# Designed miniproteins, single chains, part 87

Each design is a single chain, and the fold is of that chain. pLDDT is the mean over its residues in the fold that is shown.

## One batch from the design tools (miniprotein)

Design m3033
Fold by ESMFold2-Fast:
Structure m3033 (fold): chain A 94 residues (1-94)
Amino acid sequence: DEAKQLINDFLKKTFGLDPRSLSEAEIEAIREEARRLQREAERERSPELIRRAAEARMVGELLLAYRSDLEKEEAEELIKKLEEEWKRLEELLA
């Protein structure tokens, strides 16, 4: 519950997504799209596509975590990692 609340708050604040409004099928579709974008980024190597793929991957990881019974500590560590990665991506927007 606390872990899910942390993930929900981060998804809403950073990506504008409410995982409570999403069906299981919609979450799976989002995660599949993230995998597709990652494969395209690996092939094309464009900065824009790499950024988009990273963003989609972070959303996918958060949605998977929201569906999983994570402990609060695991959720906090995931959010910290993704916040640092997001900040780095913003700094790399040259």
Scores: mean pLDDT 77

Design m3034
Fold by ESMFold2-Fast:
Formats: sequence, structure tokens, C-alpha cells
Structure m3034 (fold): chain A 100 residues (1-100)
Amino acid sequence: KASREEVLAEAEEVRALLQEALARETDAEIRKLLEEALALIQEVLDNPEASDEEIAKKLFEAGKLVQRALQLAKDRGDAELAALLEAVVDRISKTIQDIL
């Protein structure tokens, strides 16, 4: 399974992708979901000593918020945002599997 260092590196990449999505997005509902997901990812990065279970739980909650934003992007026909958010969901899901 992934080392804590690898998990935190993936969380940093997820944070960067979420920040990129927020920079492109003007819809208040999507922005709120992404800001809440970003806050959870930041909590993971701010607490690198947390248990694997604690980190996985926060990543899972962030992933659910991003999936909701992804559905809204797809419903609006924003293919570029949808592709970016799909990549975020995939990275989060893989990281959770690699922790547990």
C-alpha cells in the first residue's frame, strides 16, 4: 500500500486540481462544493500524523462533494470541467484504496 508521503503527495495534487477548477468556475453551487472539498483536502495536509482511517474518511467525504460537482458540470455540458473533476475523483478513489 502507499506510504504516508505518497498519500500526502496525491492530496497535494488533488488540491492543485481543485484550485484550478475553482479558478475556472463561476457557478455558486459548483464553487461551494469544490470549496468544501478543498477544505477537507487541506485538513488532510494540515494533519499528516492522522490515522489512515481518519485520512481515508476525509478523502471519501471530499470525493463525494467532487462527484456532485462533476454531475452538475456534466448536466451543464462543461466537458473541460467534467474531465478535470473526473480526474480528481479517480485520484481520490485510488488514494483511499492505497491507504486501506
Scores: mean pLDDT 88

Design m3035
Fold by ESMFold2-Fast:
Structure m3035 (fold): chain A 65 residues (1-65)
Amino acid sequence: SEVIVEELEVESPLEGEEALKHAQEIGKARKKKLDEEAAKIKAIDPSADVTALVRVHVLGKVLSD
């Protein structure tokens, strides 16, 4: 699917403070990918609704790569 939830990585077997740090690291990696795709979309249309569109494009790239 092109619109799947990428939240599974946040649910690490780590617990407590280690789980929080792991989630932050995963969030940084995802944010980087989303920011890169959002930048491409905004270069074409600055007013575009990028949140959902970027997520779909990122997942589509992973599935078709």
Scores: mean pLDDT 53

Design m3036
Fold by ESMFold2-Fast:
Structure m3036 (fold): chain A 96 residues (1-96)
Amino acid sequence: MKDLSNASEDEVKEYFNDKVQEAVKKYKLTEEQAVELADGITLSIIEKEGTKKLSGKELAEIIAESLEKVAKESKDEKVKKAAEELAKDIREAAKL
């Protein structure tokens, strides 16, 4: 498992993009489901990053919290499962 506890912001973004691609393949998500999974998270990152530079750990926390919100609020079982798995993976990798 990749250790993100001392990772840069760019390394966390790369890790997350790779994990989203893996989840899309694993759960066979449609384009619409993949957009639901990623869109809210991307907007949250842009909003937080636009005001200050984030540490890798701060970015990982934002991503994990956004994924946990998607898991709670989505009506799609595949999106929920993908979001829960990704949130767990990023928290474990970042030692949150």
Scores: mean pLDDT 72

Design m3037
Fold by ESMFold2-Fast:
Structure m3037 (fold): chain A 67 residues (1-67)
Amino acid sequence: GDIDDLRGEATRLQGEIDDVDRERDRAVAAGDTVMAAVLDGRRRTLQGRLDEVGRRLADLVNAASAG
């Protein structure tokens, strides 16, 4: 169902954010400020997608609870 699909997508997006955070930490440790900035941008995009999935999931859970 849509709720399970969105939960799966949220888990995948969180995994991608965790990977980006680790890459960003490595870039910072290496003094690669350009790569760190690129990874900060990627993290922001992924967080925006995760927030949207969270909103859609909340709406569907609320609709299912009302039915």
Scores: mean pLDDT 86

Design m3038
Fold by ESMFold2-Fast:
Structure m3038 (fold): chain A 78 residues (1-78)
Amino acid sequence: SLVRLTGTLKEVPADKKVIDEIKKKLSAVPGVLSVEGDSKKGTVTAVVDADPRGALAAANTLLSDPNVESVESQAVPR
């Protein structure tokens, strides 16, 4: 199963450099398949493959960033 993690940023619209930095951090996490940023919505979304350790690491990466207000997770059913 896939997990979708969405980080909401404190500033909206978000600075593109802040989004790009968070995207780079998430892309370095094992099991992350894709990362998308939306400056207008102030969100960064990561899709993580079926590894609960990868999902936890990605969520912790988002939560530890001072520009991130909240993180939401959604399981993607097969």
Scores: mean pLDDT 79

Design m3039
Fold by ESMFold2-Fast:
Structure m3039 (fold): chain A 61 residues (1-61)
Amino acid sequence: SGAQFDALLAGIEAAPTRDEVRRLSLQALDLIATEPDRARRMAKMAELNAAVQAALRRIDA
């Protein structure tokens, strides 16, 4: 479900704390684990990693 994944990425972007980023990223990882296509799984992992890094930089600023 692309819509669920996109919603989780938006949640990570808006997350006020590191704990909330972690909680949402674990939900996103569970979603990625259900993706049977390796290339799509890797693309989603890259998007998740970018979103998490951006959110943590925002929080740590």
Scores: mean pLDDT 87

Design m3040
Fold by ESMFold2-Fast:
Structure m3040 (fold): chain A 63 residues (1-63)
Amino acid sequence: MPLPLSEEQKEEVVRRAVEKGIPEEEARAAVDNLAAGKPPDPRIPPEQAELVAKIAEEVVAEA
């Protein structure tokens, strides 16, 4: 799902994802793929990618 995320919003999503136990590099890759509307990164477990997507939607809604 493509999400129009600013650089600041991407960083906020990464911070929240790391707090929930997702490694920073995996969270960053998932956020970048979401912002670009790309398919999920196969190196990231689907459950973690879904959690990052949910966090990204919340960050966008809060802005």
Scores: mean pLDDT 75

Design m3041
Fold by ESMFold2-Fast:
Structure m3041 (fold): chain A 88 residues (1-88)
Amino acid sequence: MEEEAERLAEELRELLKKDPVKALSYFGQLVGDTAVETEKAKKNPEIYEEKKRRLDLLLEAGRRVSEAAYQAGINAMKKKLEELKKKE
């Protein structure tokens, strides 16, 4: 868990050095899509736990990188989950 979060944080830091706007957009999309997959998996506990673990790793990676990265992830997650809820 900890080592995986740090690895993801390092990858995000390298992307931010190249293009911060695209990096934050990419990270937000990745977190948002993972959150939707997690919510859809709630009927299957095994798949849900796997997706939830991945989501937690992504959010922890963002938190380790910067407040801006963490907020980008949280905002994308909230937006994607609200869109999913409207379909249900």
Scores: mean pLDDT 81

Design m3042
Fold by ESMFold2-Fast:
Structure m3042 (fold): chain A 108 residues (1-108)
Amino acid sequence: DLRELLERLQRLIAATTGRRYPDPATLNDKELAELSFELLAELYRLLAEGNPALREALLALAREVEGLSEEELAELDRQLAELSAELAATVDKIDGWLEEALAKLREA
């Protein structure tokens, strides 16, 4: 479950930023946790920026996986825009927390 979720998240982020990440299937638990934090940090930064490619990718995924209607997709798009604005107000604070968490994980 977690590895499949991380694979999908990697593809979303790679499509928006061009960044490469290791295959989750090849990672141990510590490496998998580090990757999870790195992907989460990148995801929220992209959301805070209101990245249109990420928004389009999330809407496409919702249509394909959940079978959402056009009305439900329009509502999700609005919710993503609101989330982006909220995250932008807290980006520096959350970046600090994620950096600290990743550093502690690397020390373990």
Scores: mean pLDDT 72

Design m3043
Fold by ESMFold2-Fast:
Structure m3043 (fold): chain A 72 residues (1-72)
Amino acid sequence: NGGLSEFLRGVGAKARALGDQLPEVRDLLLEAGRYFDEAGDNFLNPSKLAEGKKNLEKGLELLGQALDKIEK
């Protein structure tokens, strides 16, 4: 669905922008953004929904790792 793809690409862009503001977790946020973009692209194709779910889960995992580092 285009709406979900646009939303996830927006999240990816925001994660990258946040990485530019937080150098200590920049690499994690850039990688998370990449996975959110991939998930957004995958959800446009019905045959790639499982791949999209895996990429979304990986993006969320990396975002969680970034949050854990800045909470210390």
Scores: mean pLDDT 82

Design m3044
Fold by ESMFold2-Fast:
Structure m3044 (fold): chain A 90 residues (1-90)
Amino acid sequence: MNSLELARSTLKHLLRFLKEGRITREQVLRALDSLEDEILRHEKDEEVRKFILEQIDKIREALERGDEEAIKTLEESIKKLEEKIEKEKK
């Protein structure tokens, strides 16, 4: 799985669990920390790495504002990741 697909899959999973009330904000933050660590270890493309890290940071900021803001930001970040994946599809 490439880093963009990993990030998209992870964020979709977090979005579903937040909507279902099956995950806490603290658990979301830990999952984002794990995703960041994986991207920093395995992604060698600086532009892809920066893009994913910027999405993670936006979600972290949204979580401080509340679950509804986090859900909205997750949906927007997933859309941006899907658009970037489609552009990279050769």
Scores: mean pLDDT 84

Design m3045
Fold by ESMFold2-Fast:
Structure m3045 (fold): chain A 90 residues (1-90)
Amino acid sequence: MEKEKEIRRKVKLLVQDTSLKIDEVIAEHRDDPEAAIQALKKIREEFNKKVEELLSDPEVSEETKAYIKEVAEQFNKAIDLAIEALRARA
């Protein structure tokens, strides 16, 4: 039980930290959509790497792994939409 709460907390913090980085990148590269897109792709790679690390723990339940996968899928979709919006402005 404690480990499930810890993993869910780590997932929440990862999403929060990644969202902040996305906002910062968009703000920093406001005049360069292509640079923003490249930075977002890097953030997506780092996010997915951390997700794989969380999923590699054999003691994490299948239910929690399914939750992590759903969160990662929704977050990757959000990043893809942000990239598409930036490309439309490029």
Scores: mean pLDDT 81

Design m3046
Fold by ESMFold2-Fast:
Structure m3046 (fold): chain A 71 residues (1-71)
Amino acid sequence: SEELKKKILEALRTAQEVAGLKGLTSAELAKALGVSQSTVTRALRELEKEGLVGRRRSKSGKTIYYLTEKG
């Protein structure tokens, strides 16, 4: 949903700008937003296609999602 995509962008912005984190995992977003990881992953794919979110692999092997210059 568009509301979920908005909440994901807000959570990533807070994590990066307030907490100084490089981004969040899909599991961390799912827990924070009270939704399933599959629901978050679907929304993240749409945001990534729109260029608002990127992903990278951490040193621990986790996939980290982050806001792009557009987000």
Scores: mean pLDDT 83

Design m3047
Fold by ESMFold2-Fast:
Structure m3047 (fold): chain A 87 residues (1-87)
Amino acid sequence: SAEEVEKLKEELKAYEELLEMLEAGASLDELRAWAKTQPEHIRKILLNLLGLYEQWAAEHGEARARALMRSLLRQEIEDLRREIEKL
């Protein structure tokens, strides 16, 4: 449906913006502050991802966590693009 396509596009845009901020060297606090400005449904997704990022930073250190999150976001972006193309 058009509504499903729009939701996937909103998620795609959020993941792309998160990836750009991570590549620009944004801190976890800056990422959380940005996430809180997003619409509620996107905010929940982003805060869950940032919770995972914080856990990875505690387990593997900041540099490794950042690399893992970039890889995850690139994969999610590709998967979302493929889902949108099928609709």
Scores: mean pLDDT 87

Design m3048
Fold by ESMFold2-Fast:
Structure m3048 (fold): chain A 85 residues (1-85)
Amino acid sequence: MRAANEALAQKVLELAREEEARYGVQVSMTLSAVSPTEYKLELSAMRDGRQVTTVYYLKVEGDEVVVTKEERDSPEDIAAREAAE
């Protein structure tokens, strides 16, 4: 219902704002449905010429949205990945 949709939108915006504040740059958002109650949010920011991506797994629990998993690329992991390519 409306409350669940608003909670999802609010959570997505809060997470995006947190990433934007953390990096001091604009972030891009990609929200995709994994299941009717589960969503994957990908937040990407450019920092020092590198794309940093944080992935949040969100689950709708009634009228609330909870973060079930958070995966963040560390600068070290990004550097290792770029060195491999």
Scores: mean pLDDT 72

Design m3049
Fold by ESMFold2-Fast:
Structure m3049 (fold): chain A 88 residues (1-88)
Amino acid sequence: SAVAEALREAALALQRVIDERDDEAAAALLQELSAALGALPPAPSREEVAALLERFRRRAEELPNEEAREAFLALLDALEAAFEALAS
């Protein structure tokens, strides 16, 4: 599916930036995002998903490296699209 491919592409792009730059701040934020996603209930509300994504968008915008910020925000956009597709 296009949504699954977009998520995979965004995740791989962020991981590449983390690996190539040894970007510990982006790596730590990605670990926190993964933990937060894992802590969501099996059927999260639209409001719970929106609150999680907004929290991580604010934190991603404060990442010191521009390429890592862009890649992280792209991942969050792809996650939002995936949650919207699941809610349909």
Scores: mean pLDDT 86

Design m3050
Fold by ESMFold2-Fast:
Structure m3050 (fold): chain A 112 residues (1-112)
Amino acid sequence: MEELRKKGLEYLRKGQIYLDENKYEEAVKYFKEAIELFEKVDPDSIELGTAYLLLGKAYYKLGKYDEAIQAFKRAIEVFKRTIETGSPRQKAIAEFYLKEAEKLLKEVEKKK
């Protein structure tokens, strides 16, 4: 479990670096790898929600608006579960990212 979480965090970080470098196809690949690992380790985690949020951002940059919408909806579902099941600190972080995911979802839907 711990080794899978560490690998997921490595892929999440690598995806973020590619996203910042405008290498969106590479970012998508790494965020998908992170998602697969986090789904196995902790399906209600902030890390899983964040991976879906960043996947949505990468798809949006690629003009893949339907895929971006689906990724943002998945992020929202995960963050809502974190708010229900998490500690007070986890709830605060998840609430912040939930608002960001909802804002980005609205922005992508305007592009359709």
Scores: mean pLDDT 88

Design m3051
Fold by ESMFold2-Fast:
Formats: C-alpha cells, structure tokens, sequence
Structure m3051 (fold): chain A 67 residues (1-67)
C-alpha cells in the first residue's frame, strides 16, 4: 500500500537491506547481472519498496567503483 511519506527504516529493515545489498553485489560480481525486484521479494520476503532501496544502494556502490 503506497504511503505519501518518507519511509523511516526500522532496525530490522535496515539489516535486511544491508543483507540484500551484499547478496546483490555478490551476484553481480559472479554473473555480471543484477537480480530483479521480484526475485528479491520472493527470496527474502521483503516488500517491493525495500527491494528497490537495496537495488538503488547496490547500484550507487557499483557506480562509485566504476562498474
């Protein structure tokens, strides 16, 4: 359900995002491909919003590394 307010991450959600970012980066370094939002939602049982945030963070990190 969409909320028109900035999402404040709980401790558990922040830990989940860090875990997702690590897994996304590992997969990209191994395969050269980023996982889809649907794959992350199914694998980790997170919302689309959390999966999108994790992907954005992973992409920002990869961009900073020139990848």
Amino acid sequence: EPLPVPKKLTKEEAEKINELVGDILDRFLETGELPSIEELVKKYGVSKELAELALQRARAWLDAMGL
Scores: mean pLDDT 74

Design m3052
Fold by ESMFold2-Fast:
Structure m3052 (fold): chain A 76 residues (1-76)
Amino acid sequence: DEEEELRYAEEVLGLTREEVEAALAGDEEARERLLVRRYLTAAGVPLAEIDALWAADRAAALERARALERELSARS
């Protein structure tokens, strides 16, 4: 459920409740940040590396997250 996903985002993905709520409310940057953390964490990338990539090159972070989303979708 959404509450369990929120807890996961806070405890595992290192996101604040405010960041997750902003993404749900339609904030583009918050949505993109959540997407990047979700897929890169699922691929085993450490949070510190995800944060460094997001700070240095958001476009590269998003491209990598989208590539991982496509790869995971292909495997069911």
Scores: mean pLDDT 74

Design m3053
Fold by ESMFold2-Fast:
Structure m3053 (fold): chain A 87 residues (1-87)
Amino acid sequence: KEKEIEELKARANALRDEGESLASEEIVKEFEEIEKELSKTLDPIKATALAALKAAELAKKKGEPEEAVKKFEEAAKLYFEVYELEE
């Protein structure tokens, strides 16, 4: 639980830091992996987080990797809120 959220946050930070250097399909693969992790959340917030990940992939395909990284970070923050609400 906490480990999974921390892992998503770490991935968001890594992608943001290396956003421009990782202008490759690696960003898309990482988003797909995070999307699978978010599938564990059956909360309404999950739908918003998944939408953000989809937008990130779309931005990447349009040649906007920085936008993709930002959308991924937004998705990670939304997932964090779901965890906090459980408390």
Scores: mean pLDDT 60

Design m3054
Fold by ESMFold2-Fast:
Structure m3054 (fold): chain A 88 residues (1-88)
Amino acid sequence: MAEELLENAEIVLKEAKEVLERAKKGEGTKDDLLRGIGLAIAAIGIEFESEYLLKTKPSEKAKEALKKAREAKKIAVEAIRLVDKQLK
């Protein structure tokens, strides 16, 4: 359902922002690295599902889910990069 997909995208985006904020403070840990990787994978899954929904039953919520999933993916990848540098 597009509403659940949007809700999941918002949760993943929020958690990705939290990992990025810790990384920006220099507080990045190995657990944050693993969490960031998991969030990036989750965001990719939501992106694929949102793209599929837009092709089969387009809705405004599916468009927002795709937008938020793409933003979450970018933020999670940036958080991964920052934490990885802090651990080396």
Scores: mean pLDDT 86

Design m3055
Fold by ESMFold2-Fast:
Structure m3055 (fold): chain A 86 residues (1-86)
Amino acid sequence: SSLTLRLIGLILRVIGLELDGRLVPADLAIELAKVVIELYKQGKATKLEIQIALDAVESALKDPSLSKEQREELEKLKKELEKILK
């Protein structure tokens, strides 16, 4: 599906940033988390993909320049992803 191809592209960008020791941008982490959660609801997300999204969200939360709105959305997505992994 188009959503699965989008997920693959987002994961590749996130992994590239993490291998470079760089923080994941908030917008990228938010988009990845939302796509993974949607695919999970469809029974189409793996535990590994959920873990990659969680790691990306945790990386983005380390950015001290985040807006309040970005931080609140990332914290909400973190809780949703952690709940799925239990």
Scores: mean pLDDT 89

Design m3056
Fold by ESMFold2-Fast:
Structure m3056 (fold): chain A 96 residues (1-96)
Amino acid sequence: SAELEERIKEFAERVEMDEKEYELLKEEAEKQPKNPSPEEIKKALEIVGSGDPETTLSAIGILIASGDDKAIDYAVYQYKLPEIRKKVREYVEKKY
């Protein structure tokens, strides 16, 4: 869990998440499998850009848990897309 927490923090720093975005990502990542299968990783890569903020955050959690640098880089790329970032931030504001 310490390695996972470090990867979540690094991801949040790379995409410049605020404290509320980071808290929500941590919560969603903690709900996901800690050792995702190749099939779960593949599914997460497919859905991370779906535009549903809960789906995006859960997918990011899986990709971070994978420990695969390329998968994490793809998640960073997707989150930096203006439409994805905006939807997650609107979701955070609505929840908090």
Scores: mean pLDDT 85

Design m3057
Fold by ESMFold2-Fast:
Structure m3057 (fold): chain A 84 residues (1-84)
Amino acid sequence: MEEEREEAIRWTAEKLIEIGDDLDLVFQAIDYLKKAFEAEKNGDKETAEKYRKQAEDLIAQLRARGRYADVEFVEKEIEKLEKE
């Protein structure tokens, strides 16, 4: 049964690698939102608006690809496998 478990872990890891780009888009969107907040704090409304639009575009791309739910699901499955 150990072979079956190792295969499941490897398969899950390979899937994470394939969706890694989509996960990076999530983190990039968060980073842009932080930059928008800093720009607004500094009184630069144009830069703040630019970063907000960039974050919204990345989120829209993820939603259009239906990847956000898949990324979250895979993360939870890996955590579950590690605890078994």
Scores: mean pLDDT 64

Design m3058
Fold by ESMFold2-Fast:
Structure m3058 (fold): chain A 66 residues (1-66)
Amino acid sequence: PYEKVFKQAMEEVRKKAAELAKINTEDAQKYLESKMRELEEEKSAVNKFDQAQAEEELRRRILEMN
């Protein structure tokens, strides 16, 4: 379901931010805030008819985060 994939995306963003924080905490904070805001705004725009497509897009983004 969409919510499960959304949680996975959030977790991947946090993992990336944690790795960045080892090098530069300011860059890590900017990354975390920017990506979290993007995900929350996208989630807010998703309605029940678009959930399947939004879920697939989130899966692609998770893969791109590596």
Scores: mean pLDDT 77

Design m3059
Fold by ESMFold2-Fast:
Structure m3059 (fold): chain A 87 residues (1-87)
Amino acid sequence: MSEQLEKQRLEEQRRIAREIGLALRVIGNIFDLELLGAPEKEIEEYRKKLREAVRLANSNDPATRERGIAKLEELDKELEEKIKKLK
């Protein structure tokens, strides 16, 4: 087995795990906002932003993936701040 292929596989798995972790936090925060009574239109806008960010993060283009991850991080921060305000 090529050592380079195994190293690339492990690095890719770690990257994917980080992206999944961010997406799951955003999903959970959207659920929390919905449970706290945020308007349906606002929840739908956040779901749209999540779908867009995830699509970009799964791109084959590295620059596009970085933009997707940055959007996920921005969305995570925005949702956390909003939830703290409502709790």
Scores: mean pLDDT 80

Design m3060
Fold by ESMFold2-Fast:
Structure m3060 (fold): chain A 90 residues (1-90)
Amino acid sequence: DYVEFNKLASKAWKELGVDETVKILEEAAEKSDDPFIRTELRVLAEVAKKYPAFPIPYAFAYIIKKHGLDKLEEILRSRKVEDFIKALKE
């Protein structure tokens, strides 16, 4: 579970890179109507800039790029890591 998540997030890092990840997260933060999600996406963009080895920002950006912001918000509301992993595999 956790090992699979980290492997998929590392793959997303290789596919997107830091600059694209930051751009996706910052643009999504501006588009979100949920202030908590907006704040989280901005924090993750800063984390990607300062700590590029942290996997979580890449996982969020990858889902946004492939499935859109609405899908990410749906996954976050489900509170299930398995839904996150499933979206990353697609």
Scores: mean pLDDT 82

Design m3061
Fold by ESMFold2-Fast:
Structure m3061 (fold): chain A 68 residues (1-68)
Amino acid sequence: SPIELAKEILSLKDLPEEEFKQRVIELMLSAGLSEEDAERLAEYILYVFKHHDDITALILIVSALKAA
Protein backbone atom coordinates (compact mmCIF):
# COMPACT_ATOMS: atom_id res chain seq x y z
CA SER A 1 0.00 0.00 0.00
CA PRO A 2 1.15 3.63 -0.49
CA ILE A 3 1.05 4.25 3.28
CA GLU A 4 3.19 1.18 4.08
CA LEU A 5 5.66 2.03 1.28
CA ALA A 6 5.90 5.64 2.54
CA LYS A 7 6.63 4.40 6.11
CA GLU A 8 9.39 2.12 4.75
CA ILE A 9 10.88 5.09 2.86
CA LEU A 10 10.71 7.23 6.04
CA SER A 11 12.72 4.54 7.90
CA LEU A 12 15.58 5.14 5.40
CA LYS A 13 15.77 8.96 5.84
CA ASP A 14 19.00 8.91 7.90
CA LEU A 15 21.02 7.22 5.13
CA PRO A 16 23.47 9.26 3.01
CA GLU A 17 21.68 11.01 0.11
CA GLU A 18 22.97 8.74 -2.71
CA GLU A 19 22.29 5.53 -0.73
CA PHE A 20 18.81 6.80 0.27
CA LYS A 21 17.92 7.54 -3.38
CA GLN A 22 19.14 4.11 -4.54
CA ARG A 23 17.19 2.29 -1.76
CA VAL A 24 14.00 4.24 -2.57
CA ILE A 25 14.34 3.35 -6.29
CA GLU A 26 14.76 -0.35 -5.34
CA LEU A 27 11.65 -0.24 -3.10
CA MET A 28 9.52 1.35 -5.86
CA LEU A 29 10.73 -1.14 -8.48
CA SER A 30 9.83 -3.97 -6.04
CA ALA A 31 6.36 -2.40 -5.68
CA GLY A 32 5.85 -2.67 -9.47
CA LEU A 33 6.70 0.85 -10.69
CA SER A 34 8.62 1.34 -13.95
CA GLU A 35 12.29 2.39 -13.78
CA GLU A 36 11.33 5.87 -15.12
CA ASP A 37 8.57 6.35 -12.51
CA ALA A 38 10.81 5.00 -9.71
CA GLU A 39 13.63 7.44 -10.58
CA ARG A 40 11.22 10.39 -10.93
CA LEU A 41 9.52 9.67 -7.58
CA ALA A 42 12.86 9.02 -5.81
CA GLU A 43 14.06 12.52 -6.86
CA TYR A 44 10.79 14.04 -5.56
CA ILE A 45 10.97 12.08 -2.28
CA LEU A 46 14.58 13.20 -1.71
CA TYR A 47 13.53 16.83 -2.35
CA VAL A 48 10.62 16.48 0.11
CA PHE A 49 12.84 15.15 2.93
CA LYS A 50 15.38 17.98 2.40
CA HIS A 51 12.71 20.70 2.70
CA HIS A 52 10.02 19.36 5.09
CA ASP A 53 9.61 17.76 8.52
CA ASP A 54 8.97 13.98 8.74
CA ILE A 55 5.16 14.25 9.15
CA THR A 56 4.74 16.65 6.20
CA ALA A 57 7.14 14.50 4.15
CA LEU A 58 5.10 11.35 4.92
CA ILE A 59 1.84 13.07 3.82
CA LEU A 60 3.42 14.35 0.57
CA ILE A 61 5.03 10.98 -0.22
CA VAL A 62 1.72 9.09 0.34
CA SER A 63 -0.03 11.58 -2.01
CA ALA A 64 2.65 11.14 -4.70
CA LEU A 65 2.55 7.31 -4.45
CA LYS A 66 -1.27 7.32 -4.77
CA ALA A 67 -0.95 9.45 -7.94
CA ALA A 68 1.61 7.07 -9.47
Scores: mean pLDDT 82

Design m3062
Fold by ESMFold2-Fast:
Structure m3062 (fold): chain A 68 residues (1-68)
Amino acid sequence: SAELEALAKKLGVSVSLIEAVARYAAREGAPDGDAEANAARLIEALVKRAAELKDLSDLFRLASELFG
């Protein structure tokens, strides 16, 4: 989706990664109920913490393809 693609660009990650995290967030349940918004918050927190670890984005992408 266009929104998902824009979010991926803003966070510097792949659409597939956001989709995988959104599915995970939907499973865990979110206070405000929007799985994609909660995935965005989670990815923002992870990217902020691992801003220097570009390889983590690739690792999460591989993990989402293999296990998600």
Scores: mean pLDDT 60

Design m3063
Fold by ESMFold2-Fast:
Structure m3063 (fold): chain A 118 residues (1-118)
Amino acid sequence: AATREAYRVAANQAMRDAGLHIEEARKAYEKGDFEKAVEHLQRAVDAARTAVDNAIKSGDPETAEQAALVADSVARTAREIAEKAPEKYRKQFNKLADEAESAGRKARTIAEELRAAR
């Protein structure tokens, strides 16, 4: 249906947005701009959550699985930066990783439920 297709398109756009913010976070980190890296990772988490929500509404398990993988990428990036970040920022990056991991788990659970319903 048109509504399901619209949610799938929105999920794919949000996944692209998350990927762009992961890239910008890594660039900021490489320049030593940890505040900007936090800002971009927060945007990546928000985009990953948007991707998960829209993927679930699409009813497409493949889209939900892709959203989970994007959320996992956000979490991995946040954890990698946290390991090398000053203590002040480390807690912020680990919190962002936890939030992304939570979104990924939600997407995987719903993908399995959608596959079981087929």
Scores: mean pLDDT 90

Design m3064
Fold by ESMFold2-Fast:
Structure m3064 (fold): chain A 94 residues (1-94)
Amino acid sequence: KPLTPEERVAELEKRIAENPDDVEAYLELGSVYLLLGDDERAYQAFDKAIELGKNKKSKELKLALRQAIAVYDALGDTEKREKYRKLLEEIEKE
C-alpha cells in the first residue's frame, strides 16, 4: 500500500534516527514537506542535507545542492534557489 505523506514523514524520521548522516533521507523528507505545503520544514530538511553533504564526498554535496536548486526553481522560489546556487558556486570555486 502506498504511504500517505504523513506516513512517509514518520518513516523518514525513523530512518534518520537510525542513520543521522543519511543525505538522501533528508532530501526525500524535504520533498514530502513540500507536498504537504510546509515550505519552512522543507527548507530545514534541504539545509540539513547540504550540511551533511559538506562532511561527505563532493558528489553528495553537489547532488544535495542541485536537487534543492531544481525543487525551488520549479516552485518559483527565487530567494531559496539563489541561496543554494551561491553555495554551489562557492564549493565549485573551492
Scores: mean pLDDT 76

Design m3065
Fold by ESMFold2-Fast:
Structure m3065 (fold): chain A 58 residues (1-58)
Amino acid sequence: GAGEAAARAARAGNSSAAGGGAASHPQITDKLAEEAGRAAAEGNGERAAELALRSGQS
């Protein structure tokens, strides 16, 4: 469903963000991306999508 698609998108985004993240304060962006990936792995796709969006919008 749409929730699963969002979770997959969050995982793809997290993979890219985890690789390098932001240049200025990577620990904040990296932590958000890590939490998004963790939430997705736990089956909480809605939270994973929210955290991924936050890391991307920072």
Scores: mean pLDDT 62

Design m3066
Fold by ESMFold2-Fast:
Structure m3066 (fold): chain A 87 residues (1-87)
Amino acid sequence: SRVEQAKARALAMIDALLKREEKYVKDEEVRKKIKELVEEAKKRIEEATSVAEIEAVYRELAERILKLYEENNIEIPETDESEFPAP
């Protein structure tokens, strides 16, 4: 189904975000917050019943992670951002 395909894609995109985070983010507290945001997003994606809801959850997650980077003065290289659209 389209919903199951959207869930699989969103989870793959989240896994890619976590790999990028592991490489560039060394702050222990920031990593903990990102993990909490990801766990919340994964639960919401599992419970989602529409493609729009899944896309909204991923967008919210990406925006919250970017805000967390900005608040903690974390710079992610542009080359690693090229595969992920900014919210």
Scores: mean pLDDT 77

